# Designed miniproteins, single chains, continued (3), part 76

Each design is a single chain, and the fold is of that chain. pLDDT is the mean over its residues in the fold that is shown.

## One batch from the design tools (miniprotein)

Design m10636
Fold by ESMFold2-Fast:
Structure m10636 (fold): chain A 64 residues (1-64)
Amino acid sequence: MMGLSVPAEQAPATFAAASALMKGASEEEAREVALKKGREAGLSEEQVEEAFEIAKQIVKETLA
């Protein structure tokens, strides 16, 4: 259950980063995935950072 609001525009970057982290990727690698997906979707650097932070929180809740 997500305790966070995920904006629709940021969702692809957030879920891509979360998926990478859940597969055992490093935070650096997951951040690169979020940046790539975010740029493709036209997100700003700040929106990509927010999406990545949400992804990390989702993974921590899911894997705990």
Scores: mean pLDDT 75

Design m10637
Fold by ESMFold2-Fast:
Structure m10637 (fold): chain A 75 residues (1-75)
Amino acid sequence: MAEIEKALSIPDPKERLLALMQIADDAAQAGDYELAERAAQAALEVAKQDPSTSEDTIKALEDAVEQSRRLLEEA
């Protein structure tokens, strides 16, 4: 939780996105799918608010959110 808030305070949108993606990946590897889903969702929101973000990146983040949600349902 505090990790997501810290990442969201990063002023560079690109670094903010990377930090959130790292939190999501680390959480998923640890089996914390609830944290992984929240971090992936935050990353997707940041990406959608940046008009320079490619559609491919947005699609990849949408897929990551869906995957995390499915793993959370199985846990």
Scores: mean pLDDT 77

Design m10638
Fold by ESMFold2-Fast:
Structure m10638 (fold): chain A 96 residues (1-96)
Amino acid sequence: SAAEHEALARQYLAQALSLGRRGRFSDFLTYLRKFFDHVLQAPSFRLSAEEARELGVALAFLIGIYDQLSEEDQKLFKEIQNLLLSSPVLRAALVP
C-alpha cells in the first residue's frame, strides 16, 4: 500500500541521513536510492523542512566531492540525480 511505502520511505531516509552524518557515503547513497524507490510508490510523501535541509546539505557536499567518490558511488549518484530530474513525484517530495 501507499501507506506502507510512505513508512518505509521515512525509515530509509532516517537511515540514509544517519549514515551521511557519520561520513558513510556509500551506504548513504544506497539507502537514499531505496528511499526514492518507496517515494515513487507514495506520491503524497513529503519531507519535513528539517529533513529537506539536511538532505540538501548532504547532496551539496557529495556534489563537491563527486570526483573523489569511487566509480560505483559516482554511478549511483548519477542514477539518483537522473531520477530527481525525471520524476515530478520525487521533486515534489523533496520540497517541504
Scores: mean pLDDT 87

Design m10639
Fold by ESMFold2-Fast:
Formats: C-alpha cells, sequence, structure tokens
Structure m10639 (fold): chain A 86 residues (1-86)
C-alpha cells in the first residue's frame, strides 16, 4: 500500500511539473497533456491490477509509468535547453 502511495506522489509531482511547463511553453502543451493522461491512466491500471491480485500486471504498469516519468523529465530538459539556446 505505501509503495503505491509513494509512486502516486512521484507521479503527482511530475504531473504538476508538466502543467507548469505547458503554461510556460504553450507550443508544447499537447505533448505535455498527452504525457499527463498516460501517467494517470497507468496509475489507474496499476491500482486495478493490485486490487485484482495480478501482481505481474501491476509490476508491468508501474514499469511503464516509470518509463513515461523519465520521458517527461527528458522532454522538460530538452524544452528548457532549446529555450535557453535562443
Amino acid sequence: MEYVEAVQRVADEHIARLDEMAKRYPEYRPVFEQMKEQIRQLLREAAEAVRAGDLERAEQHVQQMVQVLQESDDLIARVEEEAARE
């Protein structure tokens, strides 16, 4: 239970960061919104798998979410770097 809650907190922090970036860089808003939706969907799927007792599926969804979180960090870094290079 605490593990899922910790993952939820990290995901919420990333979603908040993506919201901030979408406000700063409106041209990238569709990509940030898509990533937020993917994170929320994977969280729901992981929680459902845990409730169903399907640990293998839950682990797969968590791994996919970790990948998306890393991709969101990489995207934010690239957008900020591109803006700095003006």
Scores: mean pLDDT 79

Design m10640
Fold by ESMFold2-Fast:
Structure m10640 (fold): chain A 95 residues (1-95)
Amino acid sequence: MEEKIEELIELASEYLGISREEAEELLASMIEKMKEAIENKDEIMVEAMKIMLEGAIESLKALLEGKEEKAREINEETLEKLKPLVEELKKKAEE
């Protein structure tokens, strides 16, 4: 998990043309939420964060290779995978 976070920071820095430190600051909120989900053993949130992280990494890799259509496809697939987990999180919040 931490290795994938580092990879995302590096790819975001390269794609956006910002420093690694600036990319880390932009992602800080997402990283903190992921750590909190792991600490709280929230399996649904951890799974959702894993899907988002993997999708973001693959999408940024495709964008850096100039494959914008592939990046779009990856993003759409990531959102579809997240839909059932978001519904489960909503149900848990209503209890």
Scores: mean pLDDT 77

Design m10641
Fold by ESMFold2-Fast:
Structure m10641 (fold): chain A 100 residues (1-100)
Amino acid sequence: SSTLEEAKKLLEEFEKKMLEAKTKEEAQRIGDEFVERMKELAKKMTAEELEELKELIVKRGKEVISKIKDEEIRNVVSQTFKELVLYLQELIDELKKKEE
């Protein structure tokens, strides 16, 4: 899916920007923009694509968090991934209920 590939590229750009972030405020802005863009892409995805994206976000989230030395930025990244994972799971559950 082109939408899933766009989401993967967005995740890669988010990882790069967060590793370069110097302040909590900058990290929060990057996180907020990432979540909003990802939510728009996620609404266009199938349940299978959302499950693949969620698994990728969980895996890469752990890797990114481990690379961030600043505790405040790390907390922003952790909260950003947590919010997104919860949103994706909600969409997956809603789509699966409609197909049953």
Scores: mean pLDDT 87

Design m10642
Fold by ESMFold2-Fast:
Structure m10642 (fold): chain A 74 residues (1-74)
Amino acid sequence: SLAELRAFYARMARHYRALAAAETDPELAGLYAEIADLLERMSRAPESEWPALLAEIERLGRRARQVEAERKAA
């Protein structure tokens, strides 16, 4: 249901906020915080806005994985 999806996005927002708070790399912490903000927006936004929000979350997620890989290579 829509309510279950909104609750899921709210839980994921809390998860990413916790990741951001625990992260020592400032760039990666910032990316997790932005993902959390977008997930929180999805929990309350109209469904018509969800495709754009999901695309931005996916873009930030790809960047976060790139940053983590670059830090591990250093």
Scores: mean pLDDT 87

Design m10643
Fold by ESMFold2-Fast:
Structure m10643 (fold): chain A 81 residues (1-81)
Amino acid sequence: GISVEELSEEELRELVREAVRRALELLESDPEEARLGFGTAYQAAYRYDKELYEEIVEELRERGLEDLVAEIEKKLAEAEA
């Protein structure tokens, strides 16, 4: 499988952007799958790219998905505990 540790910075950023885009596209058809996609992309961005993490948060807030942002941030906090 693809290991995050084997990706270049550019490849990692592209992977996270693609995951976010896919999750946003799934919001209308499969909200549960979309939440999983956001969680994965959020964790990768949070760990490796703070600017991309902030960009993801802003995009979700602009779409009115503040509840989803709170849920993902709660899961991130639980994973760090």
Scores: mean pLDDT 67

Design m10644
Fold by ESMFold2-Fast:
Structure m10644 (fold): chain A 98 residues (1-98)
Amino acid sequence: SKYEELAKEFLKNPDKTLKKLGLNFGDIATVLFKKGIINSPGEVPYVLPQLLGDLPITKQSVHDFLKSLGIKPKKYLSEKERITVAAELLKMALEYKK
């Protein structure tokens, strides 16, 4: 799917992929805020790596969001789950920017 391909690109080079889509990390922060994953922009550097598989998942709001996507509680995401999460974040960011 188009979003799965974009998610793979995003996981390799987040900044380049966001710029290509007319997005920035502020648009990702808006998704995290609207989904109740963060309460302030300052949480993004600690939360976003957990969602992308770069840090172990420690925050309850991250587990709750992953459960909404059908992903059971765990410390580390599989490659397939990382792609699923990245695709959903990009899709929501594009929808919320409208």
Scores: mean pLDDT 85

Design m10645
Fold by ESMFold2-Fast:
Structure m10645 (fold): chain A 91 residues (1-91)
Amino acid sequence: MDELVKLSPEAKALLKEITGKDEDVVTRSELLGAVFAYIAEKGLGDPENPNIADLSDSPLAKLTGKKKIDFSNVEELLKALEKVTEPVEPP
């Protein structure tokens, strides 16, 4: 079951810059999907290492707190995103 998360004010502002959507609560899958979609659309992938993306000059660096991510380690990215989100109990 996909977990709902509440965005911090900073994460909400950064996600709006990335996706154009103004949302307080998203699923973890939606948040992760937005990150991957932005990387693909902006061509942030390393041409020498297809599993690595350079985030250093993007709003993703501020959102994740990381300058580079490894797509082979999705758990590390999810843990980074937990620092800017809060779990929400379903209604």
Scores: mean pLDDT 73

Design m10646
Fold by ESMFold2-Fast:
Structure m10646 (fold): chain A 63 residues (1-63)
Amino acid sequence: SAAYSALKAAAEISKDAEITAVEQTPESTTLTVRVTLDGKEYEVTITTDRDGNVTAVEKKLIE
């Protein structure tokens, strides 16, 4: 499952990752997760293809 592979990738980025949004298309799944790194909150967007391969990871500071 594309969503499951994205979730595993999120867990590898941070054990404290919480899923805040999931978007699915026929071609891809995008997970948005909130993580705390070095005392700051980040929003991480992980995109996977239909076969569950991670194709993009974006991180932005939200504070």
Scores: mean pLDDT 71

Design m10647
Fold by ESMFold2-Fast:
Structure m10647 (fold): chain A 60 residues (1-60)
Amino acid sequence: MQELLERASEGAKLALEMAKSNGLSRLQQTQASLVGFEKGLEGESPEDAAKAGLEAAKKL
């Protein structure tokens, strides 16, 4: 459980950094981070969670 939360946190951080590097808005950055965290909690790797977050943010 603690490892899962740490993994989710890392996915959220990575999603946020990717959104920032892609020049996305603050709202899109927030969405990327939230989706990245959620996917991490579902057991996705930080990299996969971050990619899912970034793709979700791009659809806004």
Scores: mean pLDDT 81

Design m10648
Fold by ESMFold2-Fast:
Structure m10648 (fold): chain A 74 residues (1-74)
Amino acid sequence: SLDELAASMREMLRQLFASNPSWSTEQKIELVDAVAAFEKKAVEASGLPEEEKARREAVIDEVRREMVAEIRAA
Protein backbone atom coordinates (compact mmCIF):
# COMPACT_ATOMS: atom_id res chain seq x y z
CA SER A 1 0.00 0.00 0.00
CA LEU A 2 1.01 3.67 -0.29
CA ASP A 3 1.08 3.99 3.51
CA GLU A 4 3.35 0.92 3.77
CA LEU A 5 5.67 2.36 1.10
CA ALA A 6 5.95 5.69 2.93
CA ALA A 7 6.41 4.04 6.36
CA SER A 8 9.04 1.62 4.99
CA MET A 9 11.09 4.43 3.42
CA ARG A 10 10.95 6.61 6.56
CA GLU A 11 11.82 3.68 8.87
CA MET A 12 14.78 2.55 6.75
CA LEU A 13 16.22 6.07 6.42
CA ARG A 14 15.77 6.90 10.12
CA GLN A 15 17.44 3.61 11.13
CA LEU A 16 20.39 4.26 8.78
CA PHE A 17 20.82 7.80 10.18
CA ALA A 18 20.59 6.55 13.80
CA SER A 19 23.29 3.94 13.01
CA ASN A 20 25.51 6.58 11.34
CA PRO A 21 25.37 9.74 13.53
CA SER A 22 28.69 11.01 12.08
CA TRP A 23 27.21 11.44 8.57
CA SER A 24 26.98 15.06 7.42
CA THR A 25 23.72 16.77 6.45
CA GLU A 26 24.88 16.58 2.81
CA GLN A 27 25.59 12.82 3.00
CA LYS A 28 22.17 12.17 4.58
CA ILE A 29 20.39 14.19 1.87
CA GLU A 30 22.35 12.34 -0.86
CA LEU A 31 21.18 9.03 0.64
CA VAL A 32 17.54 10.23 0.74
CA ASP A 33 17.81 11.20 -2.96
CA ALA A 34 19.43 7.84 -3.83
CA VAL A 35 16.73 5.87 -1.98
CA ALA A 36 13.95 7.87 -3.70
CA ALA A 37 15.57 7.24 -7.12
CA PHE A 38 15.88 3.50 -6.35
CA GLU A 39 12.23 3.25 -5.25
CA LYS A 40 11.06 5.06 -8.42
CA LYS A 41 13.06 2.62 -10.59
CA ALA A 42 11.36 -0.27 -8.74
CA VAL A 43 7.94 1.31 -9.42
CA GLU A 44 8.77 1.77 -13.14
CA ALA A 45 9.97 -1.86 -13.37
CA SER A 46 6.73 -3.12 -11.74
CA GLY A 47 3.74 -4.51 -13.63
CA LEU A 48 1.43 -1.99 -11.90
CA PRO A 49 -1.08 0.16 -13.84
CA GLU A 50 0.26 3.60 -14.89
CA GLU A 51 -2.16 5.41 -12.53
CA GLU A 52 -0.88 3.36 -9.56
CA LYS A 53 2.75 3.98 -10.61
CA ALA A 54 2.04 7.74 -10.64
CA ARG A 55 0.49 7.60 -7.14
CA ARG A 56 3.45 5.63 -5.75
CA GLU A 57 5.97 8.02 -7.35
CA ALA A 58 4.09 11.00 -5.83
CA VAL A 59 4.35 9.36 -2.37
CA ILE A 60 8.09 8.71 -2.91
CA ASP A 61 8.61 12.40 -3.80
CA GLU A 62 6.63 13.52 -0.73
CA VAL A 63 8.67 11.27 1.62
CA ARG A 64 11.88 12.60 0.00
CA ARG A 65 10.80 16.22 0.67
CA GLU A 66 9.74 15.43 4.26
CA MET A 67 12.99 13.58 5.09
CA VAL A 68 15.18 16.34 3.61
CA ALA A 69 13.26 18.92 5.68
CA GLU A 70 13.72 16.81 8.87
CA ILE A 71 17.48 16.45 8.20
CA ARG A 72 17.91 20.21 7.68
CA ALA A 73 15.89 21.04 10.83
CA ALA A 74 17.97 18.70 13.05
Scores: mean pLDDT 87

Design m10649
Fold by ESMFold2-Fast:
Structure m10649 (fold): chain A 99 residues (1-99)
Amino acid sequence: MSAEELIEKGLELAVEAAELLESTGELEAEVEAAMLLMFVGIAKILLKQGNLEGAAESLLLAAEYALRVAPSLPAEVAEEIERLAREIRELAEEVLKKL
């Protein structure tokens, strides 16, 4: 995959994680989902400008926010959030290795 394709996949997974967090109805999870979506928005802007390093770094921050609330969520939701966040992190790290 190209660096741009890896970032696009990471963005899709980060949006999925945010939607899952919002679906819990927990206030803390909604706050973390909003922060995650902020970093997704920043990454999209940076990707459009050709700043692949900045986009990947923003995805790493999105993954960190997703992981932050996972232990407070129901086990099934927590497991899926952790899975998505780790995959986002791996994709972002792969981008940084290609630069």
Scores: mean pLDDT 85

Design m10650
Fold by ESMFold2-Fast:
Structure m10650 (fold): chain A 78 residues (1-78)
Amino acid sequence: MEMERLEEEAKKKLGELLKLIKELYVGSKDPEVKERVLELLEKYDPKLQAAGEAKDFKEAIKIIDELIEELEKLKKEI
């Protein structure tokens, strides 16, 4: 079913997101980078929570992709 495929895709992308957060937050020695990661998480967390509660995996994937893109931009700046 399409819903099951979207749920699996969301889980996979969430894993990629968590790996990137760990790399930037735990791997960085720069407190400004850590603060910027936290600010991005605070901005996206309520949107991701709402999508998860609604079981809107398509919206969850979109939010995760946007957050990954922002974190990848941050990674290129450091």
Scores: mean pLDDT 80

Design m10651
Fold by ESMFold2-Fast:
Structure m10651 (fold): chain A 61 residues (1-61)
Amino acid sequence: SPLLSEEELEAMLERAVATAGDDAERLRLYMAILVAEARKHASPELAERVERRARELVAQA
């Protein structure tokens, strides 16, 4: 799909969190990649939600 859906981005976020485990540096890297993908390939509203969620997850690590 040329535009990432909310379901696709949620799946990517869940996979990133699971793969990073307790490695805060790895989580930050995966979140940065996911935010960049959302900015390029999702709606602006969805990209904003992904950025906010990524920031929350990184802050909790």
Scores: mean pLDDT 81

Design m10652
Fold by ESMFold2-Fast:
Parts: structure tokens; sequence; C-alpha cells
Structure m10652 (fold): chain A 86 residues (1-86)
């Protein structure tokens, strides 16, 4: 696993562990995913982008994203937190 993959996995895992808005099974729906990206990564994706991401990553077809699906999605879209140096 690349260093970049490990960094993204740690960031998503830590963010999910601290995000009390998760569903009871530890997954995210569309609204929770949007809020997660806005609050933890400072991103403002369009509703269309969120819909495409959710549809692409939702391998289970249950309308939610787990940690594994979320990590894969972020890698595919090159979603990264802004550097601390502003």
Amino acid sequence: MSEEEQKEEELVRLALAGYSGLSDDGTMDKQQFRDFLEKHFGLNPSDEEIDEMLKEADKNGDGTLDLEELLKLMKEKNIKPLPLVK
C-alpha cells in the first residue's frame, strides 16, 4: 500500500471515528457524506458530484458508504485536505 493511500486511510478513519453523525452501522448516507466533506475537508461539491460519487462507490447498493468505499472514492477523485500552510 502506498504512503498516500495510508495517509488517506488514516484521515478518513480518524474523521469517521470523530464524526458522531454516522448511521448506527458506521456508514454514511448522501447528506452525511456531504456534511463530512464540508466540515472535515473544507470541500463544497455539487449535488451532482455527490450523487455520482455515491453511485460509483456504493458497491453494496444499500444507498450508504462504508469506510472502504469512502477511501476508494477519495482516491479516485483525488480529494485531499488543504495543506496546513494555508
Scores: mean pLDDT 64

Design m10653
Fold by ESMFold2-Fast:
Structure m10653 (fold): chain A 100 residues (1-100)
Amino acid sequence: SEEDELKKFIEAAVKVLENFKQRVLDLARREGLSPEQIARLQAELDKVMEEVKKAKTKEEVLNAIGRLLEFVREHLSDEAAAEVTRFLSEELQKAIDELK
């Protein structure tokens, strides 16, 4: 059913986002972001995670992830932002392919 497909998609997206969160925070610490900047990144990552868990459509999940990527690009270096964007895109595509 569409509801079961959405549930599996959300579960896969949440797992990918948990790994993405860890990579973003590790890079932020390595780039010397302040504790306050790291706390803002953590808060946005957690907010998007909760939005994804409550999503009613696949489009809502992808839109929430898109906003998160924009936020990360504004806070990390261009190189680090490109690295985590590539990681997220590859892991999401892999997770989606495994559901089919």
Scores: mean pLDDT 86

Design m10654
Fold by ESMFold2-Fast:
Structure m10654 (fold): chain A 91 residues (1-91)
Amino acid sequence: EEEVKAAVEALERAAEATIRTAREHPQDKSILARAASDLLQAAQELARAVGKEGREEMIRIARALQLMIDGDEADRERGMETLREEVERAR
């Protein structure tokens, strides 16, 4: 219970940091990739705490991050929206 709550809070903070980095540095994929590493780690911790449902969420977060790193501006907007939706779903 408290472990899941802590994992959700960590995911929320990491997602906000990643979205902020994408907004502030839209052309710098290397800075975004570094910020995304913390988010992926937080998603993995949540997946361990929740189990199968957390694994599906981690996969969706990883796909959103891939769109934000390798995609165009429209892909980055879609990726950021997906991250916001996944964080809200985890709450």
Scores: mean pLDDT 75

Design m10655
Fold by ESMFold2-Fast:
Structure m10655 (fold): chain A 64 residues (1-64)
Amino acid sequence: DYSPEELLREAREILEEAKRNKLTVEQQAAADIRLSGILFQAERLGDSESVEEIRRLREEFKAL
């Protein structure tokens, strides 16, 4: 099982990669699917603080 810390770390890594490198359309789609999965797992764990932060990171990713 993933921890909230591990999920948050992975979400941050995805966003930082997207900020650092120009992603292809396919890479952007794959990254968004991964962020969606991370958010789902955080919601399942019930850690509201991690859910809020991951949701914020995903919106920041979508705004790139």
Scores: mean pLDDT 82

Design m10656
Fold by ESMFold2-Fast:
Structure m10656 (fold): chain A 91 residues (1-91)
Amino acid sequence: RREIIVEASTTVREIEILVGYRLARREGRDLSPEQQRALGKEYAEKGKDSYFDAGAGAGLLDLSDPETGRREAERLIEEARERALEEARKQ
């Protein structure tokens, strides 16, 4: 449950975080956020498209709209970053 900080111009890295989250949800497994990230990173290491490839059997399944998957990742990351930034700025 920590903030997500990545470059908006980067896709692979930011996607891996979202992939881990979506994978756990689609797979129906109760994975910790830490384990979710590990799963997402493993995907990036294998050179797979998280939103295309649907993940190794439990999947993201965002291949129908690759642009949607990418935008979701970007928004998720941007929202987390904005929240952290706003809180830091306010204080």
Scores: mean pLDDT 49

Design m10657
Fold by ESMFold2-Fast:
Structure m10657 (fold): chain A 95 residues (1-95)
Amino acid sequence: VEELKEKLKEFAEEEANRVLRIWTDPGERERFLKEMKEKYGIDDLNEGLRKYIVEKLTKEFKLPKELAERFAQAILDLNWEEVEKIIEEYVEKVK
């Protein structure tokens, strides 16, 4: 339980930092957009970021798609209060 909370918090911090780099570095942004367009046909930055984060959350952490979508949006909004609430909700459901 505690390990899952720590891993989800670490993931959120890593992805928030990555989102900030993509927003502030034109080279990182261009590479990310190219990758998302080639893999998923997505050419919108925020849609691509949401898709990427949701894929990781569902594949690595086995979050339900609806919860993963809310988690991704909270990261994009840099809303740590919401991120913490989602982590607690998920952990309570898992054990």
Scores: mean pLDDT 80

Design m10658
Fold by ESMFold2-Fast:
Structure m10658 (fold): chain A 80 residues (1-80)
Amino acid sequence: SVEEAKKKAREVALEAGADEKTAEEIGRATGELAKALAEGNKVAADEQLQRLSRVAGRSGPRGPEMALKSVTAAIEAAEK
């Protein structure tokens, strides 16, 4: 579900050393991405991907790992 994708992405971000605010932003963007993908809303999906990329870019060396796991969680949630 969207909520499960949000929670998973937030937990991954915290595990990677992100602070609570950054983890919450990653979680929210992942949930919105999952929703956009499930609805076939390409514009909203692109906006959330750009948001995740921006947050990951400022999150240090593990940023790319957090972004990849977040996108994967969103895709898995949208396919159910």
Scores: mean pLDDT 80

Design m10659
Fold by ESMFold2-Fast:
Structure m10659 (fold): chain A 66 residues (1-66)
Amino acid sequence: SMENIQRAIEVADRLPKSAWPALIAYLEREKAEAEEDYAAGKLSEEQYQHAIEVTTAVIDYLRSQL
């Protein structure tokens, strides 16, 4: 949801920018895990779409600010 994306961005903005590369790496792993879990039938389509939407939006925001 947009609310979850906004909340994640607000949390990231409270961290020092030196921590952001590690946060981006963590989110990329979470995104990859969601893709693997969806392919394995462990996530519903709604859960998968939500996970990809949130992780992609937050990663894109963090990269745009570096």
Scores: mean pLDDT 84

Design m10660
Fold by ESMFold2-Fast:
Structure m10660 (fold): chain A 85 residues (1-85)
Amino acid sequence: NPLEKRRLSREQAERAVEALGEKREEVAKMLGLKPEDLILFFESANLPSVVKILHDYAKLSQREIAEILEVSVGAVSAALRLARQ
């Protein structure tokens, strides 16, 4: 599936981490990471994995994730379905 090969740009990863806000430390802890390592982690992860983390751990809606990553809501929905296979 093309979405499994899709990675975030540095700018998309930075936006995703910034969107975590107060949840940054909590998400990093849940992933076993330091907050400073989240940008590199999001760049290294595929799109389904990042979307799942933002949705399930950060409790962001599919629409909010689409705005943050500058992708369609349909792409976010498809990525979530792939992450839950």
Scores: mean pLDDT 82

Design m10661
Fold by ESMFold2-Fast:
Structure m10661 (fold): chain A 69 residues (1-69)
Amino acid sequence: MDKIKYKEVKVTIETADGEEKTLVFKNLSGKEYLEKLTKIEKDVIANGDTIKKIEIKREDEKDDYTIEV
């Protein structure tokens, strides 16, 4: 069993229709995190959506951080 590296990963997506949706994943290992992000990237490209931001809470960090794309 892989060690949990990410307590929460929140991905905010803007759809082609201008709607916003948020995907939340909890208790991810490093491998699971990469697999989830790869799937999301493929899905947003296929749907014509845009990733607006990724918010990450790490197991080993006190503060949350955000990745903007």
Scores: mean pLDDT 74

Design m10662
Fold by ESMFold2-Fast:
Structure m10662 (fold): chain A 82 residues (1-82)
Amino acid sequence: SGPELLEKLKKKVEELLSRADKLIKEKAPKEELEKLIKELEEVKEFLLLLKNTVTPPELLPLLDEMIKELEKKIEELKKAIK
């Protein structure tokens, strides 16, 4: 069920990005930011696996967009820790 899986992944990515923004604004403890970075990296790795194995070419731009947004947010979280 490609459409259902993509919709669930998109919602999960959006939820994680929103959580990251909240933690950055609240200046959350380093440990909490590091845990979220790990979660974002795990989701990114799963999306990369889908891109390289089972994703139809027409859906690749959607995966690339999600991966790019996760990479940007990981960068922001890493800057917030330092």
Scores: mean pLDDT 83

Design m10663
Fold by ESMFold2-Fast:
Structure m10663 (fold): chain A 85 residues (1-85)
Amino acid sequence: SKEDFLKQVKTLLEDAMVQISMGMRSLTTDELLDQIRRLAEQYNVPPEVTEKVLELFRETIDKIEKSKDPLKVLEEGIKKVEEIL
C-alpha cells in the first residue's frame, strides 16, 4: 500500500539521518534515492508520482545534510510526500 511505502521510506531516511548525525554516513544521496525508487516499484507507486516523490526526497536529503534540525526537515519532507500519494 502507499502507507506501507511511506513507512518504509521514513524508516530508511531516519536510519540515514542517525548515521549522518553520528558522522557515519554509509549511503550517498543517489544511493538513498535508488533504494526509494525500488520501494516505489515494490509498492506499485505510479511512475509519474514516483518521479515527483524522488524530487521531493532529493530536496529533503540535501536539507538534512545542511540542517541543525534534521528530524524536523525529515518530518516536513515525509508530510509533503504523503500529500502527493
Scores: mean pLDDT 83

Design m10664
Fold by ESMFold2-Fast:
Structure m10664 (fold): chain A 89 residues (1-89)
Amino acid sequence: SDQEITQDVDSLARRGIALARRHGRDDVAAQLEALLASDLSPVQKLQALTQLLDAWEAQADRSDLDLQIELGVLQIHLAVLNLVVQKQA
C-alpha cells in the first residue's frame, strides 16, 4: 500500500541520514532531509532515495568497510522495497 511504502521510505531515509551524519557526510544528510520534506510521491521518493544512496556508494571509500556494510544493508532494503512496488504496479 502507499502508506506502507511511505513508512518504509521514511524509515530508510532516516537511517540514511543517521549513517551520513555518523560518517561526517552532512551534505548527504541535508540531501536526504530535503527529499523527506519534498512533495514527491512515495514512489518518486523511493527512486530519488535509491539514486542518492547509489551516488554516495559510488563516491565512498571502498576501504571503509563499516560504511560499505551499512550502506549495503540500506541498498538491500531499497532493492526489496523497489521489488514490492513493481509487484503492486
Scores: mean pLDDT 86

Design m10665
Fold by ESMFold2-Fast:
Structure m10665 (fold): chain A 84 residues (1-84)
Amino acid sequence: MAQRIADILGISRETARKLLEAARLVRQGDLEGAAELISEALGVSREDALKAAQLTHDFIQANPGATLEQVALNLYVHAQLYKK
């Protein structure tokens, strides 16, 4: 799974693993923990990472059947929207 996400997004395998772990934390409601991992993995501010985590949590609430891969991709897209 991590290698597939890395290949799809053009990121390193380590970054993809952190992104999947952040996706798990968002599913558990740990938005601050997810934001820390996303900030480290993608080089966005913790504030912008937290906004991405919040939007992804809203996505999960609207789509409770979403896979971990779909959550990770959603989190990446939202994090990129705040990258300056």
Scores: mean pLDDT 79

Design m10666
Fold by ESMFold2-Fast:
Parts: structure tokens; C-alpha cells; sequence
Structure m10666 (fold): chain A 100 residues (1-100)
């Protein structure tokens, strides 16, 4: 599916990312492509959640603090709200992703 293609592209680009700025730009690019591809609401939700979860895991691998990860995750959620206003990612879900 188009959602699977975007997830694969996201994973490939995220693997090479070294900085917060690179991770944020990759996330924004994938969200923009998802809207341009006219993904269903369900696929938008799945992709958005995947982007947040995998970005958090990548930031942990790069050694960022909990506070830095929380700030970046909130920025990604703001970008999700701009591109996908019907997709809701709760602060509690972000907390669980960071603590996992």
C-alpha cells in the first residue's frame, strides 16, 4: 500500500539521521507526502503514530535526554496537527513511548 511505501521510506531516511533537525525534517516530509497521497484517515493515524514512536526510539539511540525527547515529540505532534488535524496523539501515549 502507499502507507507501507511511506513507512519504508521513513525507516530508510531515519536510519541515516544524526540530529534532531534531520529527524524533524524527515517527519515533516513524510507527513506532507501522506497528505499529497490522500491516505485514508486510518492510514494517516497509523503513519502518524509510527513516525512519533520510531522518532522517539531513534532519539533514545542517539542518547538524547528524556526532556529533549519530550520536546521533539511534542514538535512532531504539532506538525501532525498541521497536516492531519483529525489525527489525535495524546500526551499520555507520548509518555508511554518515551518510558518504553
Amino acid sequence: SKADELIAEFDEKLAKAKTIEEILEIAKEMLRKAVEAKLSLSDQYLLARYIVERSIKKLKELGYSKEEIEEVAKEIVKEIQKYMPNVKISEKLIELMIED
Scores: mean pLDDT 88

Design m10667
Fold by ESMFold2-Fast:
Structure m10667 (fold): chain A 100 residues (1-100)
Amino acid sequence: SMELELLKKALEIVELIIKAFELFESDPEKAKELLDKALELLGEMMIEINGVKREELEEAKKKLKELMEKNLDKESVEEMLEKAKKEKEELKKRIEELEK
């Protein structure tokens, strides 16, 4: 299923974002590597979708670029981390429903 494959890619992207934000202060070099990987996968995913989630993915890409450029404060990073954790749980639930 193309939908299942896209959801699994979205989950991988979200997991990379979560790990990057968790490491942002303690290991910023590793955090940037994880964000670069997330941006690469996000770019691949944008080629595979027909617009319905494009605005959401574009906003995520913009936020990742702002983080890499050090435009985000610690409070913004914490807010993004909580949002990413919620999105991960929703994606996991959708994947489990499709694999049954």
Scores: mean pLDDT 70

Design m10668
Fold by ESMFold2-Fast:
Structure m10668 (fold): chain A 100 residues (1-100)
Amino acid sequence: SSELEKEIERLLLELLRLALEAVDRGADPAAVQARWDAISARILELLSQVLSPEQVAAVRAALDAWRARFLAAYRAGDAEGAHEATREMGRTVRAILEAS
């Protein structure tokens, strides 16, 4: 639904904002991880309403891979890498949604 797509896009933008603000403010990595995981869980919950279990598993695997890249970049103080990982994750989720 258009409302579901809007909510997913809002959550993807929230992850992007989290990545930017966390690096800029020097937030605790554990707190950033917890917030990332909460937003990602909500995205997966919404996608489970329109995708098959196999497609949801594919999105989960993609989110986990990008999460690892984000956290590695963030812990290294690599703001650009953290931001890029978040944008790539957003592109991957959107591509899977558009193919469904």
Scores: mean pLDDT 77

Design m10669
Fold by ESMFold2-Fast:
Structure m10669 (fold): chain A 89 residues (1-89)
Amino acid sequence: MIDEAAVLTALALIEARLAIEAYQKGDHESAKRSVERVAELARQAVEAGATPEDRKILADSLRQVAEAMKKAGDEETAKLAEETARYVE
């Protein structure tokens, strides 16, 4: 059986890494899109029954993304990541 929550968690973590990489390269447009995908995937993972351990990993990852976006000056996208981190924990 495919564990939907585990798959969604893995996809969210991949998108979180891509968001940070895009930000570091100065590609703020791609970074923003990746953060929006992280937020969507993380919420879906929780709704699919993500474990407390996976939820903590997602929340920590989202906070790292939020910090990176704040350093980029994208407060709106940083706020999305922070609000999603609060939702998943």
Scores: mean pLDDT 84

